# Designs tried in a protein design run: designed miniproteins, single chains, continued (3). Part 3

Each design is a single chain, and the fold is of that chain. pLDDT is the mean over its residues in the fold that is shown.

## One batch from the design tools (miniprotein)

Design m8075
Fold by ESMFold2-Fast:
Structure m8075 (fold): chain A 129 residues (1-129)
Amino acid sequence: DKEKIEILLKLTELALEVLKELDSLKTSEELIAYIESIKPSLDEESQKILDNIINYIKENPNLSPEEWESVKSLVVYLVALSEARKLGKKYGLSDEEVELLAHEAVTLAILKLENEEAFEKLLEELKNS
């Protein structure tokens, strides 16, 4: 459980960094370049999904605001999931535990960006459990 909390916090920091980098992008070309730059560091399954996302953007370069947010959400989740799988193999976590940790990490990263006070309060409760 202590190891799972440490993994969760590490994944949350990674997801937060990726979210901030994605928020700095203004064009579909910049988004494609960013995805291509991170793709080699991800696992094979995540790379295949990212290739599908790149192809979608190339076919639809004028993304709506909703499509833009959806692509960003998928990219950050895939980065967190790929790293969670790598850590999961090292610490003997199940596939279900890995997927849950990735999802929780992205949720916590979003919470920190939107409401830092709520994030800090939740983090304090988790550490004192």
Scores: mean pLDDT 86

Design m8076
Fold by ESMFold2-Fast:
Structure m8076 (fold): chain A 60 residues (1-60)
Amino acid sequence: APKIAQALKDVKKISDDTLSLKKGDIVEILEKVDDGWVKAKSLKTGEEGLVPSSFLKELG
């Protein structure tokens, strides 16, 4: 099953590799990159990028 998470806060895009999210946006976690970062896909926009794992709450 896809690993789904919700953004806990607004996230601004800081580089071409990072995601922009609003608080409450739902993402699919594609892979864990390291201890602080995941690659995720926004289900709202379809964009993929890096996001700090601490800004996400896993939903199951």
Scores: mean pLDDT 80

Design m8077
Fold by ESMFold2-Fast:
Order: C-alpha cells, then sequence, then structure tokens
Structure m8077 (fold): chain A 59 residues (1-59)
C-alpha cells in the first residue's frame, strides 16, 4: 500500500488531470475528453477502494 503522503500526491495528480480535461469540455472534442475523464475517474476509484477511502467523498 502507498503511504498517506504518496497517496495524497497521486490523488492530487489525478484531480488536476481531471479538472484540466473538464476545462476542455467546451471544445469541439468534448466527447473525447469526456471518455478520458471517465477512464481517469475509474482509475481513481480503484485507487481509492484499495486505500480504503470513500469514493463518493473523494470524487
Amino acid sequence: MLSEEAFRLLLEAYKERIEWLKTLLDSPKAEFYKKKIEELEEEMRRLLEEFGKDVEEEL
């Protein structure tokens, strides 16, 4: 398992990537970015479940 500090940094990186992709949802490629957001959210959910965190509260 990751340390709490390493987990926090990884979680922050996922959130930053997702938020950046969300800024692109107003573009003509919105459908593509929606799929990428969903993929990252699923990866983040698996990470949260492995670490024992509440997925709904973190996402």
Scores: mean pLDDT 74

Design m8078
Fold by ESMFold2-Fast:
Structure m8078 (fold): chain A 63 residues (1-63)
Amino acid sequence: SLEELSRPVEEIVAQIEELLKRASEEAKPELKKLLERAKAEKDPVSAEALLVGAAAILAADKS
């Protein structure tokens, strides 16, 4: 099944929430926007792209 290739949307949402907790105050608004998009997403692949974007924002913020 596709579950082997992509995480469930619920797991992706939880990962973005974890990144949000580690983010600076400056990065939180952008991460909150991605989190809301991920919660509304029905496609796991699209949700995973949002998680990748969230991780990139956090990485840039910590640099």
Scores: mean pLDDT 75

Design m8079
Fold by ESMFold2-Fast:
Structure m8079 (fold): chain A 63 residues (1-63)
Amino acid sequence: MEELKKAEELVKKNPNDPRAYVELASAYLRAGKPEEAVQYAEKALKINPNYVPARTLLEAAKA
């Protein structure tokens, strides 16, 4: 999946950027893998607990 590979590359280049983890989590959610999406959204929140896109994605993945 092209989107997933691009998101994985973004995380490899920016391992401390919460945005990179949200992109990866979003790609997993679109791939039908909500469990993995939750894990990466949690990583984004661990880097920045106030990062709203990560909170929104986490809620969507748990629904």
Scores: mean pLDDT 81

Design m8080
Fold by ESMFold2-Fast:
Structure m8080 (fold): chain A 83 residues (1-83)
Amino acid sequence: TSELLTLGAQYLYKKDYEKALEYFEKALKIEPSAATYYGLGKAYFELGKYEEALEYLKKALELDPTNELAKELKKEVEKKLAE
């Protein structure tokens, strides 16, 4: 639900990336969205899980190709994977 997406975003803000991931995964099962995929990508990126981050950011951009935050984060993830 939208409440689960909001909780995920709140935990991202608090830098509790493991709880953010939990709530975004719950939101994804109910209502997949570009915002949910971006949230998963960001949480995985902050946890250093770059391959998982890239997968979710690609899905976010499939749903919303104009998402500038997802584009920029995808570039950062690709840079980390190239190191």
Scores: mean pLDDT 86

Design m8081
Fold by ESMFold2-Fast:
Structure m8081 (fold): chain A 88 residues (1-88)
Amino acid sequence: SDEELQQLLKQAYQAIQNEDYAKAAALLEEALKFPEASKDAAIWIRLGEVYDALGDLEKAIEYYQKALELDPDNETIKNALAELQSQL
């Protein structure tokens, strides 16, 4: 439901604000089960940021690549991917 999705996103963003990136990742991944969230490049960007903060570069790259599929002209995503790929 829309209410459930909004609650998940609210909790995920609160977890990010508290630097609880593991909790944020789990909540954002639950949100991706909703088609509305899975089509929103911003959710995939947030997952890329969260996994980068966790030090999981492979997952960060995977989620940023998905964001770029949804928003292919986004220079911010392209720059994030280039930076992360340089660290592998």
Scores: mean pLDDT 89

Design m8082
Fold by ESMFold2-Fast:
Structure m8082 (fold): chain A 94 residues (1-94)
Amino acid sequence: MKELERKAAVALASLAIAVTGLELEHPDDEKVRKAREEVLKAIRLFNEGKYEEASKHLRKAAEILESTNTPGARAVAELARDAAKLFEELAKEK
């Protein structure tokens, strides 16, 4: 569905904003930085139409964020999990 692709793109954009904000608030948190790197990889893969691989990087970002005690990381991890699920569904449609 065309709407699923739009939902996935919006979820990814929201996640990118949230994880960037989290890194700016906690610049010394290496786990937050690594999670953001995984989100950036997912953005590149999305632009290449590689939805399954993008989903895997989003799950990795969520796992990294879930492994830290940084304030706000849990909420951003949930956004990453939601985005990963949408990308997984999109990959099955393609």
Scores: mean pLDDT 85

Design m8083
Fold by ESMFold2-Fast:
Structure m8083 (fold): chain A 100 residues (1-100)
Amino acid sequence: GVEEQRERAEELLERAEELLEEAERLLKEAKEAFEKGDKEKAKELAEKARELAEEALELAMEALRLIPEEDRELILRAIGLILRAIGLIFEAELLLKKVE
């Protein structure tokens, strides 16, 4: 029912948020590695950050499909996580382009 869909959406959003927090941490470490001249480490960390952000994007989009139209708070949370994931993917791709 509606409650079961809401609970599943909340679970997916929590998982997406955890993945985005890890992706942000890895991207920060990738930027630090790049500044220190460790291009191989920067590339590895940025690729991992991109992969986690892409997974989070998929989960947040899946959650958005499950959220009832009247649940404005969950819809806004899902949209926020989608935008955050897109931003992280973009930043990771920019760093990867600088590294190779």
Scores: mean pLDDT 90

Design m8084
Fold by ESMFold2-Fast:
Structure m8084 (fold): chain A 89 residues (1-89)
Amino acid sequence: DPLIEETKRLIKEAEELAKELEGYFPDLVANIRKTIDEAKKLLEEAEKLRGVDPEKARRLYFEANMLAGSALLAAETARVIKKREEEKK
């Protein structure tokens, strides 16, 4: 499923950026990781419901995708701020 694969990709990218940013924005990184963990839990719940309640599973996949995208956007924004700070050195 393209939505599931895209959501997994967004989670991986957000996790990698969070690792890079940990030294600059520890509180923001903690919030990003919390959002990533929530997205992962929604994916697991959706997978369990896939054969039982496909409509609910689909809603949870969309919610996981939105959270993963939000986490990545926050991480990318922080990376831009970090680069700007490095340019001032």
Scores: mean pLDDT 84

Design m8085
Fold by ESMFold2-Fast:
Structure m8085 (fold): chain A 56 residues (1-56)
Amino acid sequence: SMEELERAIELGEKAIAVHEALGRPDLAQQVRDAIEEAKKDPSKAEELIELVDRLM
């Protein structure tokens, strides 16, 4: 759903901020790429959430 996509993107944006603050630009970029993919294909919202959980 669109609500799930919006929540996944918000979670991802928070993860980007954390990884940048910790000096992990490669992990921040992986999350940015996943957000872009989820915006093009909302079915990937769950994969975005799983990626964020895995990288945190």
Scores: mean pLDDT 85

Design m8086
Fold by ESMFold2-Fast:
Structure m8086 (fold): chain A 58 residues (1-58)
Amino acid sequence: SAADAAAELAAAGASGAAVARAAKVTPQHGNGIVEAARDGGLAAARAAAGMAAKEASE
């Protein structure tokens, strides 16, 4: 999924902008996913990406 791809990019050290593009969310959400990856690894990044995707889908 787009959220999984974004989480993997964040865990690999990608920029917030790249992560945002992968998740189809704002750069702000992309930065949040990167921060989650830094703090809790792939599992945290996946949780953050899933939340951002829900917010983007209204």
Scores: mean pLDDT 78

Design m8087
Fold by ESMFold2-Fast:
Structure m8087 (fold): chain A 96 residues (1-96)
Amino acid sequence: SIEEAEELLALGGVLLQEEKYEEAIKKYEEALKLAPEDSRLYAAALMLLGEALYKQEKYEEAIEYLKKAIEIAEKNGDEETLERAKKVLEEAEKKK
């Protein structure tokens, strides 16, 4: 399931770059179902889901996912996910 979740995040990333936000979101949601809860992979999926929602201007939903990503990333010591999630959260809060 971890390997499948990683593949879904990679596919979602390509879709996000192509500005196919709704399709990217579906891939990230599928990855969340397969990733172990509170894992680094789970936090990354939440962060990327929050980024995609932010791109769709769904700021309130983005904020909720990004806050959860921050909590898990802090617990795991995942500085990369933490910094990225904080940056997107700041931008989303500024847009509200």
Scores: mean pLDDT 88

Design m8088
Fold by ESMFold2-Fast:
Structure m8088 (fold): chain A 69 residues (1-69)
Amino acid sequence: SAKEAAAAEAAARILAEAVGEEKGAGLGAAMGHAGQVGGEKGARLAAEEAVKMGVPEEAARAAAEAGAA
């Protein structure tokens, strides 16, 4: 959907600054999907997973918020 695509793009832009464009695009798509399907809980779980993968907590939270919007 347009909303999911916009959320994925916003999350990917935030993550690209922290982990690079290629990895940021993949993680951003996953976080956008998690936020749109799972709401706040989905976004939180996606942020926790991104931090485990080495994304800074601040960037992961900002990307998850963008993904859930």
Scores: mean pLDDT 75

Design m8089
Fold by ESMFold2-Fast:
Structure m8089 (fold): chain A 117 residues (1-117)
Amino acid sequence: MITLTESGGGTFKEGDSVRLSSKISGDLKFIAQVGWYRQRPGEPLQHVASIDMFTGEVSYAPEYEGRFTISYDKENKTLYLDMKDLKKEDTATYYNYAVDLATGEVYWGQGTQVTVV
């Protein structure tokens, strides 16, 4: 079983930088992709960024490219989302996900709240 343990959320000031993390536990052999979604208050769930776990290729939704950086620390099995120059519109719940090719399942983290004041 894959488990995703998110951290790094909280209340931040506009202009701050934050690193969200997700510790990924379990056998990652068949995990094809990891990434982040977010949900702003009153809006649908939006894709933010992903990493192909076999190639290391990263992809971003266009609105997040350049200000957000996704990275994966293979040694520590930890996925990061670095968010630079926080804006009030970055206030959202952020969800880490992992796609398992062996089962076809998508595993989700618990959600981490980021509030920009």
Scores: mean pLDDT 86

Design m8090
Fold by ESMFold2-Fast:
Structure m8090 (fold): chain A 66 residues (1-66)
Amino acid sequence: MTLRITLHGSEAQRQAVVDELRADPNIDVEEVDARTLRATLHGSVEAQIGTVLRLIGDPHTEVSLV
C-alpha cells in the first residue's frame, strides 16, 4: 500500500522517522518535501498493517492512504 506521511515536530524528530522508515528494506520512501513523505509498503499484509498502526500512534505524524 502507499501512504502519505506529514511530519511534525523538531528537525531531529522528523529525521528519526525518515531514518527508521529507510532502514526497513520493505519500505520505499520518497521525500516529497521537508515535511511530506510518500511511503510504499511491501511484504506481508500483517507487516504493512503493523507499520500503519505504528505511524498512526505517533503524535508527531499524520498518515493518509493514497
Scores: mean pLDDT 82

Design m8091
Fold by ESMFold2-Fast:
Structure m8091 (fold): chain A 72 residues (1-72)
Amino acid sequence: MLKEEALRLEAEASLLIMKAFVLNPSEEAKELIDKANELLNEAQRALEAGDYEKAVELAREAVKLARKAVEL
């Protein structure tokens, strides 16, 4: 379950990052997108290491920041 949840959240974060990039040209949105990408990369590394709990936590934070960027 945690592995599947991590994969789902990583996919969601990727989609939201793409939407924010297309919709919001502001510097504030760019900062949120950059941070979300950092967290997404960390989540992917945690998933590869088998740390599914950490991957879920990092991916959730990436989704949160990416969603905030979209909502700007």
Scores: mean pLDDT 84

Design m8092
Fold by ESMFold2-Fast:
Structure m8092 (fold): chain A 64 residues (1-64)
Amino acid sequence: MEEAVEKIREAVADSEPHVRETVLQTVRVLAPTKSPEEVLRLAGGVARHLGDDEAAARLDELAA
């Protein structure tokens, strides 16, 4: 799980602050009940919902 969270942090490093904060907060809340793959997919979905298609694509690739 730590590795998945770190990869998510890296994927959103260049994102707008609100995207990065929302993705990371959502991941922290839901991570205890999800697998690393599900957490990566969830992070990608949140990034896409917030309009960061580049970060979403990176997260989708990591979850594959």
Scores: mean pLDDT 79

Design m8093
Fold by ESMFold2-Fast:
Structure m8093 (fold): chain A 62 residues (1-62)
Amino acid sequence: SMAEAEKIVEEAERKAVRLILEGDPEGAAQVLREAAEKLKPLDEELAKRLIENADRLLSTLS
């Protein structure tokens, strides 16, 4: 479960980075938020970290 939670985070972050490089930070934030919602019942701290990363990415867009 914990290893699967970490893999979900890594895959979501990889997808988010690719979307940012393609000029879609909103899409990147969406991917991270969706992963965080699935992650909350498995690991609330990792879920919170993904949400924080999504918020930071959108802030950088400005």
Scores: mean pLDDT 78

Design m8094
Fold by ESMFold2-Fast:
Structure m8094 (fold): chain A 90 residues (1-90)
Amino acid sequence: PVPEEITKPLEELLEEAKKLLELSYDESVPLEELKKKIEELEKKIKEFEEWLKEVSKHNAIPEEVQKEIEKKLEEIRKLLEEARKILEER
């Protein structure tokens, strides 16, 4: 199992990405607001990745755990890419 210290921020990022994708389908939400939310989430993802790099310098993270983290990060990035694509179609 992935440590809770890593899992909790990942789950929060995933939920935020899912919510953002749902909002991207709502034509009543301004494009500028959605763009700002995407930028904020991208910033949070980068901050998480930098934090994870720092943690891995002092703690050995098992390969299986790293693989699960990468899979969730890839899912989050795909959701953001889908949201951006929807915005470009509006």
Scores: mean pLDDT 80

Design m8095
Fold by ESMFold2-Fast:
Structure m8095 (fold): chain A 65 residues (1-65)
Amino acid sequence: MSLEEALVKAGYSEEEARELTRRAEEVEERLRGKTAAELSPEEIEEDIELAMLRIILGVENVELA
């Protein structure tokens, strides 16, 4: 299941899910290749929010057995 599909199932519209997925991909690209020491507090918050969103929506199974 894609992030977009998971967002639609969670109650977001297809348009909202598409925009959120696009923004999530832009955040991932910006944070790609950066170490934790190179991240600003805002970028760390964005990374945590993105990871939590994926876990909550069940897009990825991250040892939550």
Scores: mean pLDDT 64

Design m8096
Fold by ESMFold2-Fast:
Structure m8096 (fold): chain A 98 residues (1-98)
Amino acid sequence: DPVEVLRKMIEQGKSPEDIVAELIAVLYNLDPEQKELVRRAVEILSQVTDVPSVELGQQILELQKQGLPSEVIDLMSILLYLLENGAPLEHLEALLNS
């Protein structure tokens, strides 16, 4: 259950990056290779949010070429933004149920 995972990770004081990586892994039932790809994507997206650059944008496109769907990258970006800006749990739950 992604919502239960989210609650536990917030209670444990996990970083937004760790929360997003684990939520995506649970939501999409990812294998170990896909989990590594998601972890790389979270690291890149975190930097794009804080320091936008052409180079980081190119890295995102490369992740898409490696088989990470654009909708997954978009969801990761939105979740990371909401978590970093202290969005209420209810808003995160609504997004995960969309």
Scores: mean pLDDT 74

Design m8097
Fold by ESMFold2-Fast:
Structure m8097 (fold): chain A 55 residues (1-55)
Amino acid sequence: SPEEEEIEKQVEAMVEGMMAVQKRSESDPARLAEIRANARAAFTAVLRSLAAKAK
């Protein structure tokens, strides 16, 4: 749906913005991958919850 596409786009933008900041203080690729995965899951859950409440 258009809502799902918008959610995925927003999640990706939020993850990229956060990872740009995280890379300034963290150099371990494994740690960065874990942070990225956790952030993507958290942002997806929040945005889907907000979209569901808007219906």
Scores: mean pLDDT 81

Design m8098
Fold by ESMFold2-Fast:
Structure m8098 (fold): chain A 94 residues (1-94)
Amino acid sequence: SRALYQKGLELLRQGRYEEAKELFEQAIAASPPDSEERARALMALGFAYSNLGEYDKAVEYQQQALDLARRMGLSEELITLFEMGLSILKREKE
């Protein structure tokens, strides 16, 4: 759901990472398997996990988002943003 995703982003901006995580999980469950909405929600879920210190889960979800975006041929701009996010996260895990 786009509405769940957008509410999750608002909670992320407020630093309410646990609540944002729950909304992104619901958004993923409500999205079609091969959709930009699912890819964006997976990336955002990874970001929420990163802020909660769960780096392995964060990498897992952000990698799933990037793989989905590449399989669907989403915009180069979106793929680049996902690659940058994952690269920053992998550096933090080190």
Scores: mean pLDDT 86

Design m8099
Fold by ESMFold2-Fast:
Structure m8099 (fold): chain A 78 residues (1-78)
Amino acid sequence: MADLSALSPEAAAEVEALLAKAREALAAGDYEEAARYLAEAVRVALRDLVAKGLLSEEEAEALLAEFEARLAAEAARL
């Protein structure tokens, strides 16, 4: 599970809202919409961590690219 305690209250709230939308999309069988909300939640979390100096911008970009690649690989298996 993603640890939201490191995020700002605003970023944590935005991530939780996006994760709730992703769960709703999954329940509806809309995997494309769910993947969009998951990717956006990761982007929000990584940007906040970079702003706090806990992560470099390059590390954040690498983590986002890895996450998106894993989502694409899972979608190809469905």
Scores: mean pLDDT 77

Design m8100
Fold by ESMFold2-Fast:
Structure m8100 (fold): chain A 61 residues (1-61)
Amino acid sequence: MEEKVRALVEELLARLRAGDPGPPANLSTLEQAIRELAKKHGLDPEAVFAELERLGAEGRL
């Protein structure tokens, strides 16, 4: 479970770090995308958000 959450978060961060403009996005759009990905992978969206917050404190977002 934790490995899958980490992999999903790493993929999201890789897109952000690569400078992928993505769809015109704000925090609400990002939150929705995270929830969709978490549901598709059978993961808890709150766990994904918590991991993003921890990584954001060390790097970016």
Scores: mean pLDDT 66

Design m8101
Fold by ESMFold2-Fast:
Structure m8101 (fold): chain A 60 residues (1-60)
Amino acid sequence: AAMDENARISEEAVRWHREGLTPEQARERALEEGYPKETADLIASAVRAIQNADAARAAA
């Protein structure tokens, strides 16, 4: 159950990050798709983590 939820959060975060959404926009999209607020917040956090990784690669 927890593992399945984490996988879903990661998949949605990768998907919306690829579309160019910010963490804030991904949170809004998750709410529009019917995800609860806590899940939307986790998806936004995951998108932020991906952005930080992208920034680190660009700086290297």
Scores: mean pLDDT 80

Design m8102
Fold by ESMFold2-Fast:
Structure m8102 (fold): chain A 61 residues (1-61)
Amino acid sequence: PLYRGLVADAVDKDPEKAKKEAIERAKEEARRLGMEVLSIEVEVEKLGDLYRASAYALARL
């Protein structure tokens, strides 16, 4: 199968909301491309009073 890495970011004052939004954005991108998400890894970085979450998804066609 064709494999692809997808990345999505989200920023929020609440780190859990940032993580959830980044994950949902990655899933939406996979859906837009007609791909199935196999795994998602999420990293969160504190930026002052905000948090940036980056979701790294492995997807396949």
Scores: mean pLDDT 88

Design m8103
Fold by ESMFold2-Fast:
Structure m8103 (fold): chain A 93 residues (1-93)
Amino acid sequence: SAASRAEAEKREKEKREFRQKLLEATLKLHDMAMKYWKDRSQTMVDAALEALKEEGIEVDAKNLNELVYFLLAKDLGVEIETVRKKAEEYRKG
């Protein structure tokens, strides 16, 4: 029915909005972590990069932001450039 289709479309929109909010929250947490816990954050990045290498995933991540962009892109099923663009929009707004 038309109502069933509208409910499905509403669920997909809510899912997309949730992913956007999750991305914004994650970027804010990483900015805070890099500012106050640099050494600890680097250890976590190194551990994550090693784990990804063991899974055969090669990541050229130089810092927490690049690692987060890669992981979010993979989890959300989007290109890393989409995540970078959203991160730029988030930091400007």
Scores: mean pLDDT 65

Design m8104
Fold by ESMFold2-Fast:
Structure m8104 (fold): chain A 80 residues (1-80)
Amino acid sequence: SPLEEVRKLVREFAEKVSEIDPELAKQLREIADKEYESPRELVTDVVEAFVAGYATLTDEQRAKFAELLKEFLEKVREIL
């Protein structure tokens, strides 16, 4: 199902994020395990958590972080 495929992507995204922000990675894993009515709602929660985390990062971390989000969203677009 699209929701299960997006949950897998969120968990993979969390693993990559954990090298920059372990606390955000934990939040992303918790989001992946929540019940949603649609994959879009799950993606919205992921993006909101990510944007909040982004504001606390250094410029170098922000560049890597933005690239990880771009990769995640491109993979989500292929499913949805």
Scores: mean pLDDT 83

Design m8105
Fold by ESMFold2-Fast:
Structure m8105 (fold): chain A 76 residues (1-76)
Amino acid sequence: MIEELVEEIRKALEEGDYVKALAYTFGLATEIANSEDPEKAIEEARKLAEEEKDPELKELLELAVRIAEMLIEVEE
């Protein structure tokens, strides 16, 4: 669930554990890419990033969206 992963990133940042925050950011990107509607999940994640007041969390949410876009565009 996107909201749960966003909360885990926030908690990791509060702990000062940037490695853990980055790991959850990648997890969020993977969750978005693997959702039933990845395009809609990207839009929802973009809205969360836009509304976020914490600049560090906002940056990681934007990174998750970028990674998810890259994962969705790969067709083999």
Scores: mean pLDDT 80

Design m8106
Fold by ESMFold2-Fast:
Structure m8106 (fold): chain A 100 residues (1-100)
Amino acid sequence: LARALATAGGLLATLAGLLAAKNAKTKEALAAGIAGALAGIGGIYLALKLGRAAEGGLAALSGGVAALVGGLLAGNLVAAALGAAGAALGAAGAALGRAA
């Protein structure tokens, strides 16, 4: 369960980060989008390949927050919403992974 939540959060953060970067008109929005996508990918890798659900969930949380900020800066509400969802799932995955 914790690994599934961390992976789902990482996937949403990655998609949100890519959407935010695609619509970026400023260096700040582009950087936030790219950071969100990279953190999302790292979260998936940590959760699935290394079995570190808590660390993967934290990476997905940080990536989701970065994608949310990037999406808002880019004016892409879909990217912002996906980033927020990725952050929430990443947080849940981290909490469950830490508790187990």
Scores: mean pLDDT 74

Design m8107
Fold by ESMFold2-Fast:
Parts: structure tokens; sequence; C-alpha cells
Structure m8107 (fold): chain A 82 residues (1-82)
């Protein structure tokens, strides 16, 4: 459905912003993806990656925990929480 396609579009936008070093804008894009699809585990672990780049270790850890809870087999979230 359209909502899932929009969530994926925001996720892709956030990835592009992250690659460009626009971390605050990437956070907003990932938050929009999560708002449309709260079960999108990939958005949470990418949000964690961005928070790590910003030096926000507590927020990063919380995002990784959420990603792991939504997708327990997510290797990226699992490795970050070790």
Amino acid sequence: MEIREKAQSYLDEGKKLYDEGKYEEAVEAFRKAIELDPNLAEAYYLLGDVYEKMGKEEEARQAYVKAKNLDPQNERARERLR
C-alpha cells in the first residue's frame, strides 16, 4: 500500500542524507519513515547509526534496542549492542 512505499521512500532519503553527512536531516527522514511504518526495523538501526555519528550514545543504544526487538536476527543492531 502507498503508506509502506512512502515509509521506504523516507528510509531511502535518510540513507542518502547519511551518506552526505547531513546527520540531523537523516534523523528527521528516519523518524518520518518510522511514523509511517513503526515496525520498520531498518529505520531504527539506521537511526542508531546516525546518533552514533552525532555522539549521542544513549539515543543510539535505544534505537538499536528497538531495532533488535522488531527484528531479533538483525546482525547490525545485534553487533552494536554487544
Scores: mean pLDDT 78

Design m8108
Fold by ESMFold2-Fast:
Structure m8108 (fold): chain A 95 residues (1-95)
Amino acid sequence: MQLELDILSALIYAAGAVLRLAASRLEDPEHARALREVAELLFRAGDAVAAGDLDAAIAHLEEAIELLERHADVPGAAEALRLARSLLEQVKALK
């Protein structure tokens, strides 16, 4: 279980890092802000998974998904949404 939590936490952090990098390439400051907010939620979800707090991780991932759905017009949001939903199901499977 701990190894699985560590791996999943690392994958969630990697997803957040990729979104932060994607945000730096966007010309629209509102789009960049939206992806940075999603990245922060993913980092919080990763911290929660690493701590074994799966309820907190689920809450942060659901908030990230909701934010991505509101910003579906942002480049990369559809791919990020699919990834976030996959990560959410993986966290739920550990519970």
Scores: mean pLDDT 87

Design m8109
Fold by ESMFold2-Fast:
Structure m8109 (fold): chain A 72 residues (1-72)
Amino acid sequence: MSAEELEEAARRHARELARAAGASEEEAEELAELAGEAARAYAEGDEEALARLLPRQEALLARIGARAAALA
């Protein structure tokens, strides 16, 4: 895949996962953006950028999980 195809696939997959977890549309878009940035960094071999993105992704996933639990 091209870097653009990888980024779009990552964004789509992240939105799907977020919605399945009960995230809002805004949270799904935020996760998709982070996943797209991670896919681009991966395609470019930028391990330092990937390391910086991981904590942000984990924090967002924790927020989505807490929100889903509160809405259940």
Scores: mean pLDDT 76

Design m8110
Fold by ESMFold2-Fast:
Structure m8110 (fold): chain A 56 residues (1-56)
Amino acid sequence: LRELVEEAARVADDPEKAERVLARIAVLDPQLAQAASARGGSDVRAQVEALRELLA
C-alpha cells in the first residue's frame, strides 16, 4: 500500500496516471481512500498528500 501511495506522489502531476493509482488504493483500502478524499477534496494532489500523511 505505501508503495502505491509513493507511486501516486510521483505521478501526481499527471492526472490520468494519478487517478489510476488512486483507484487501485481505493480497492485495497477504501477507508484510507475515503479519509484522504475528505481531507483533500476533489484535488488529486491534495488527496495524495493526505495519503502520505496518513501512512507516515
Scores: mean pLDDT 77

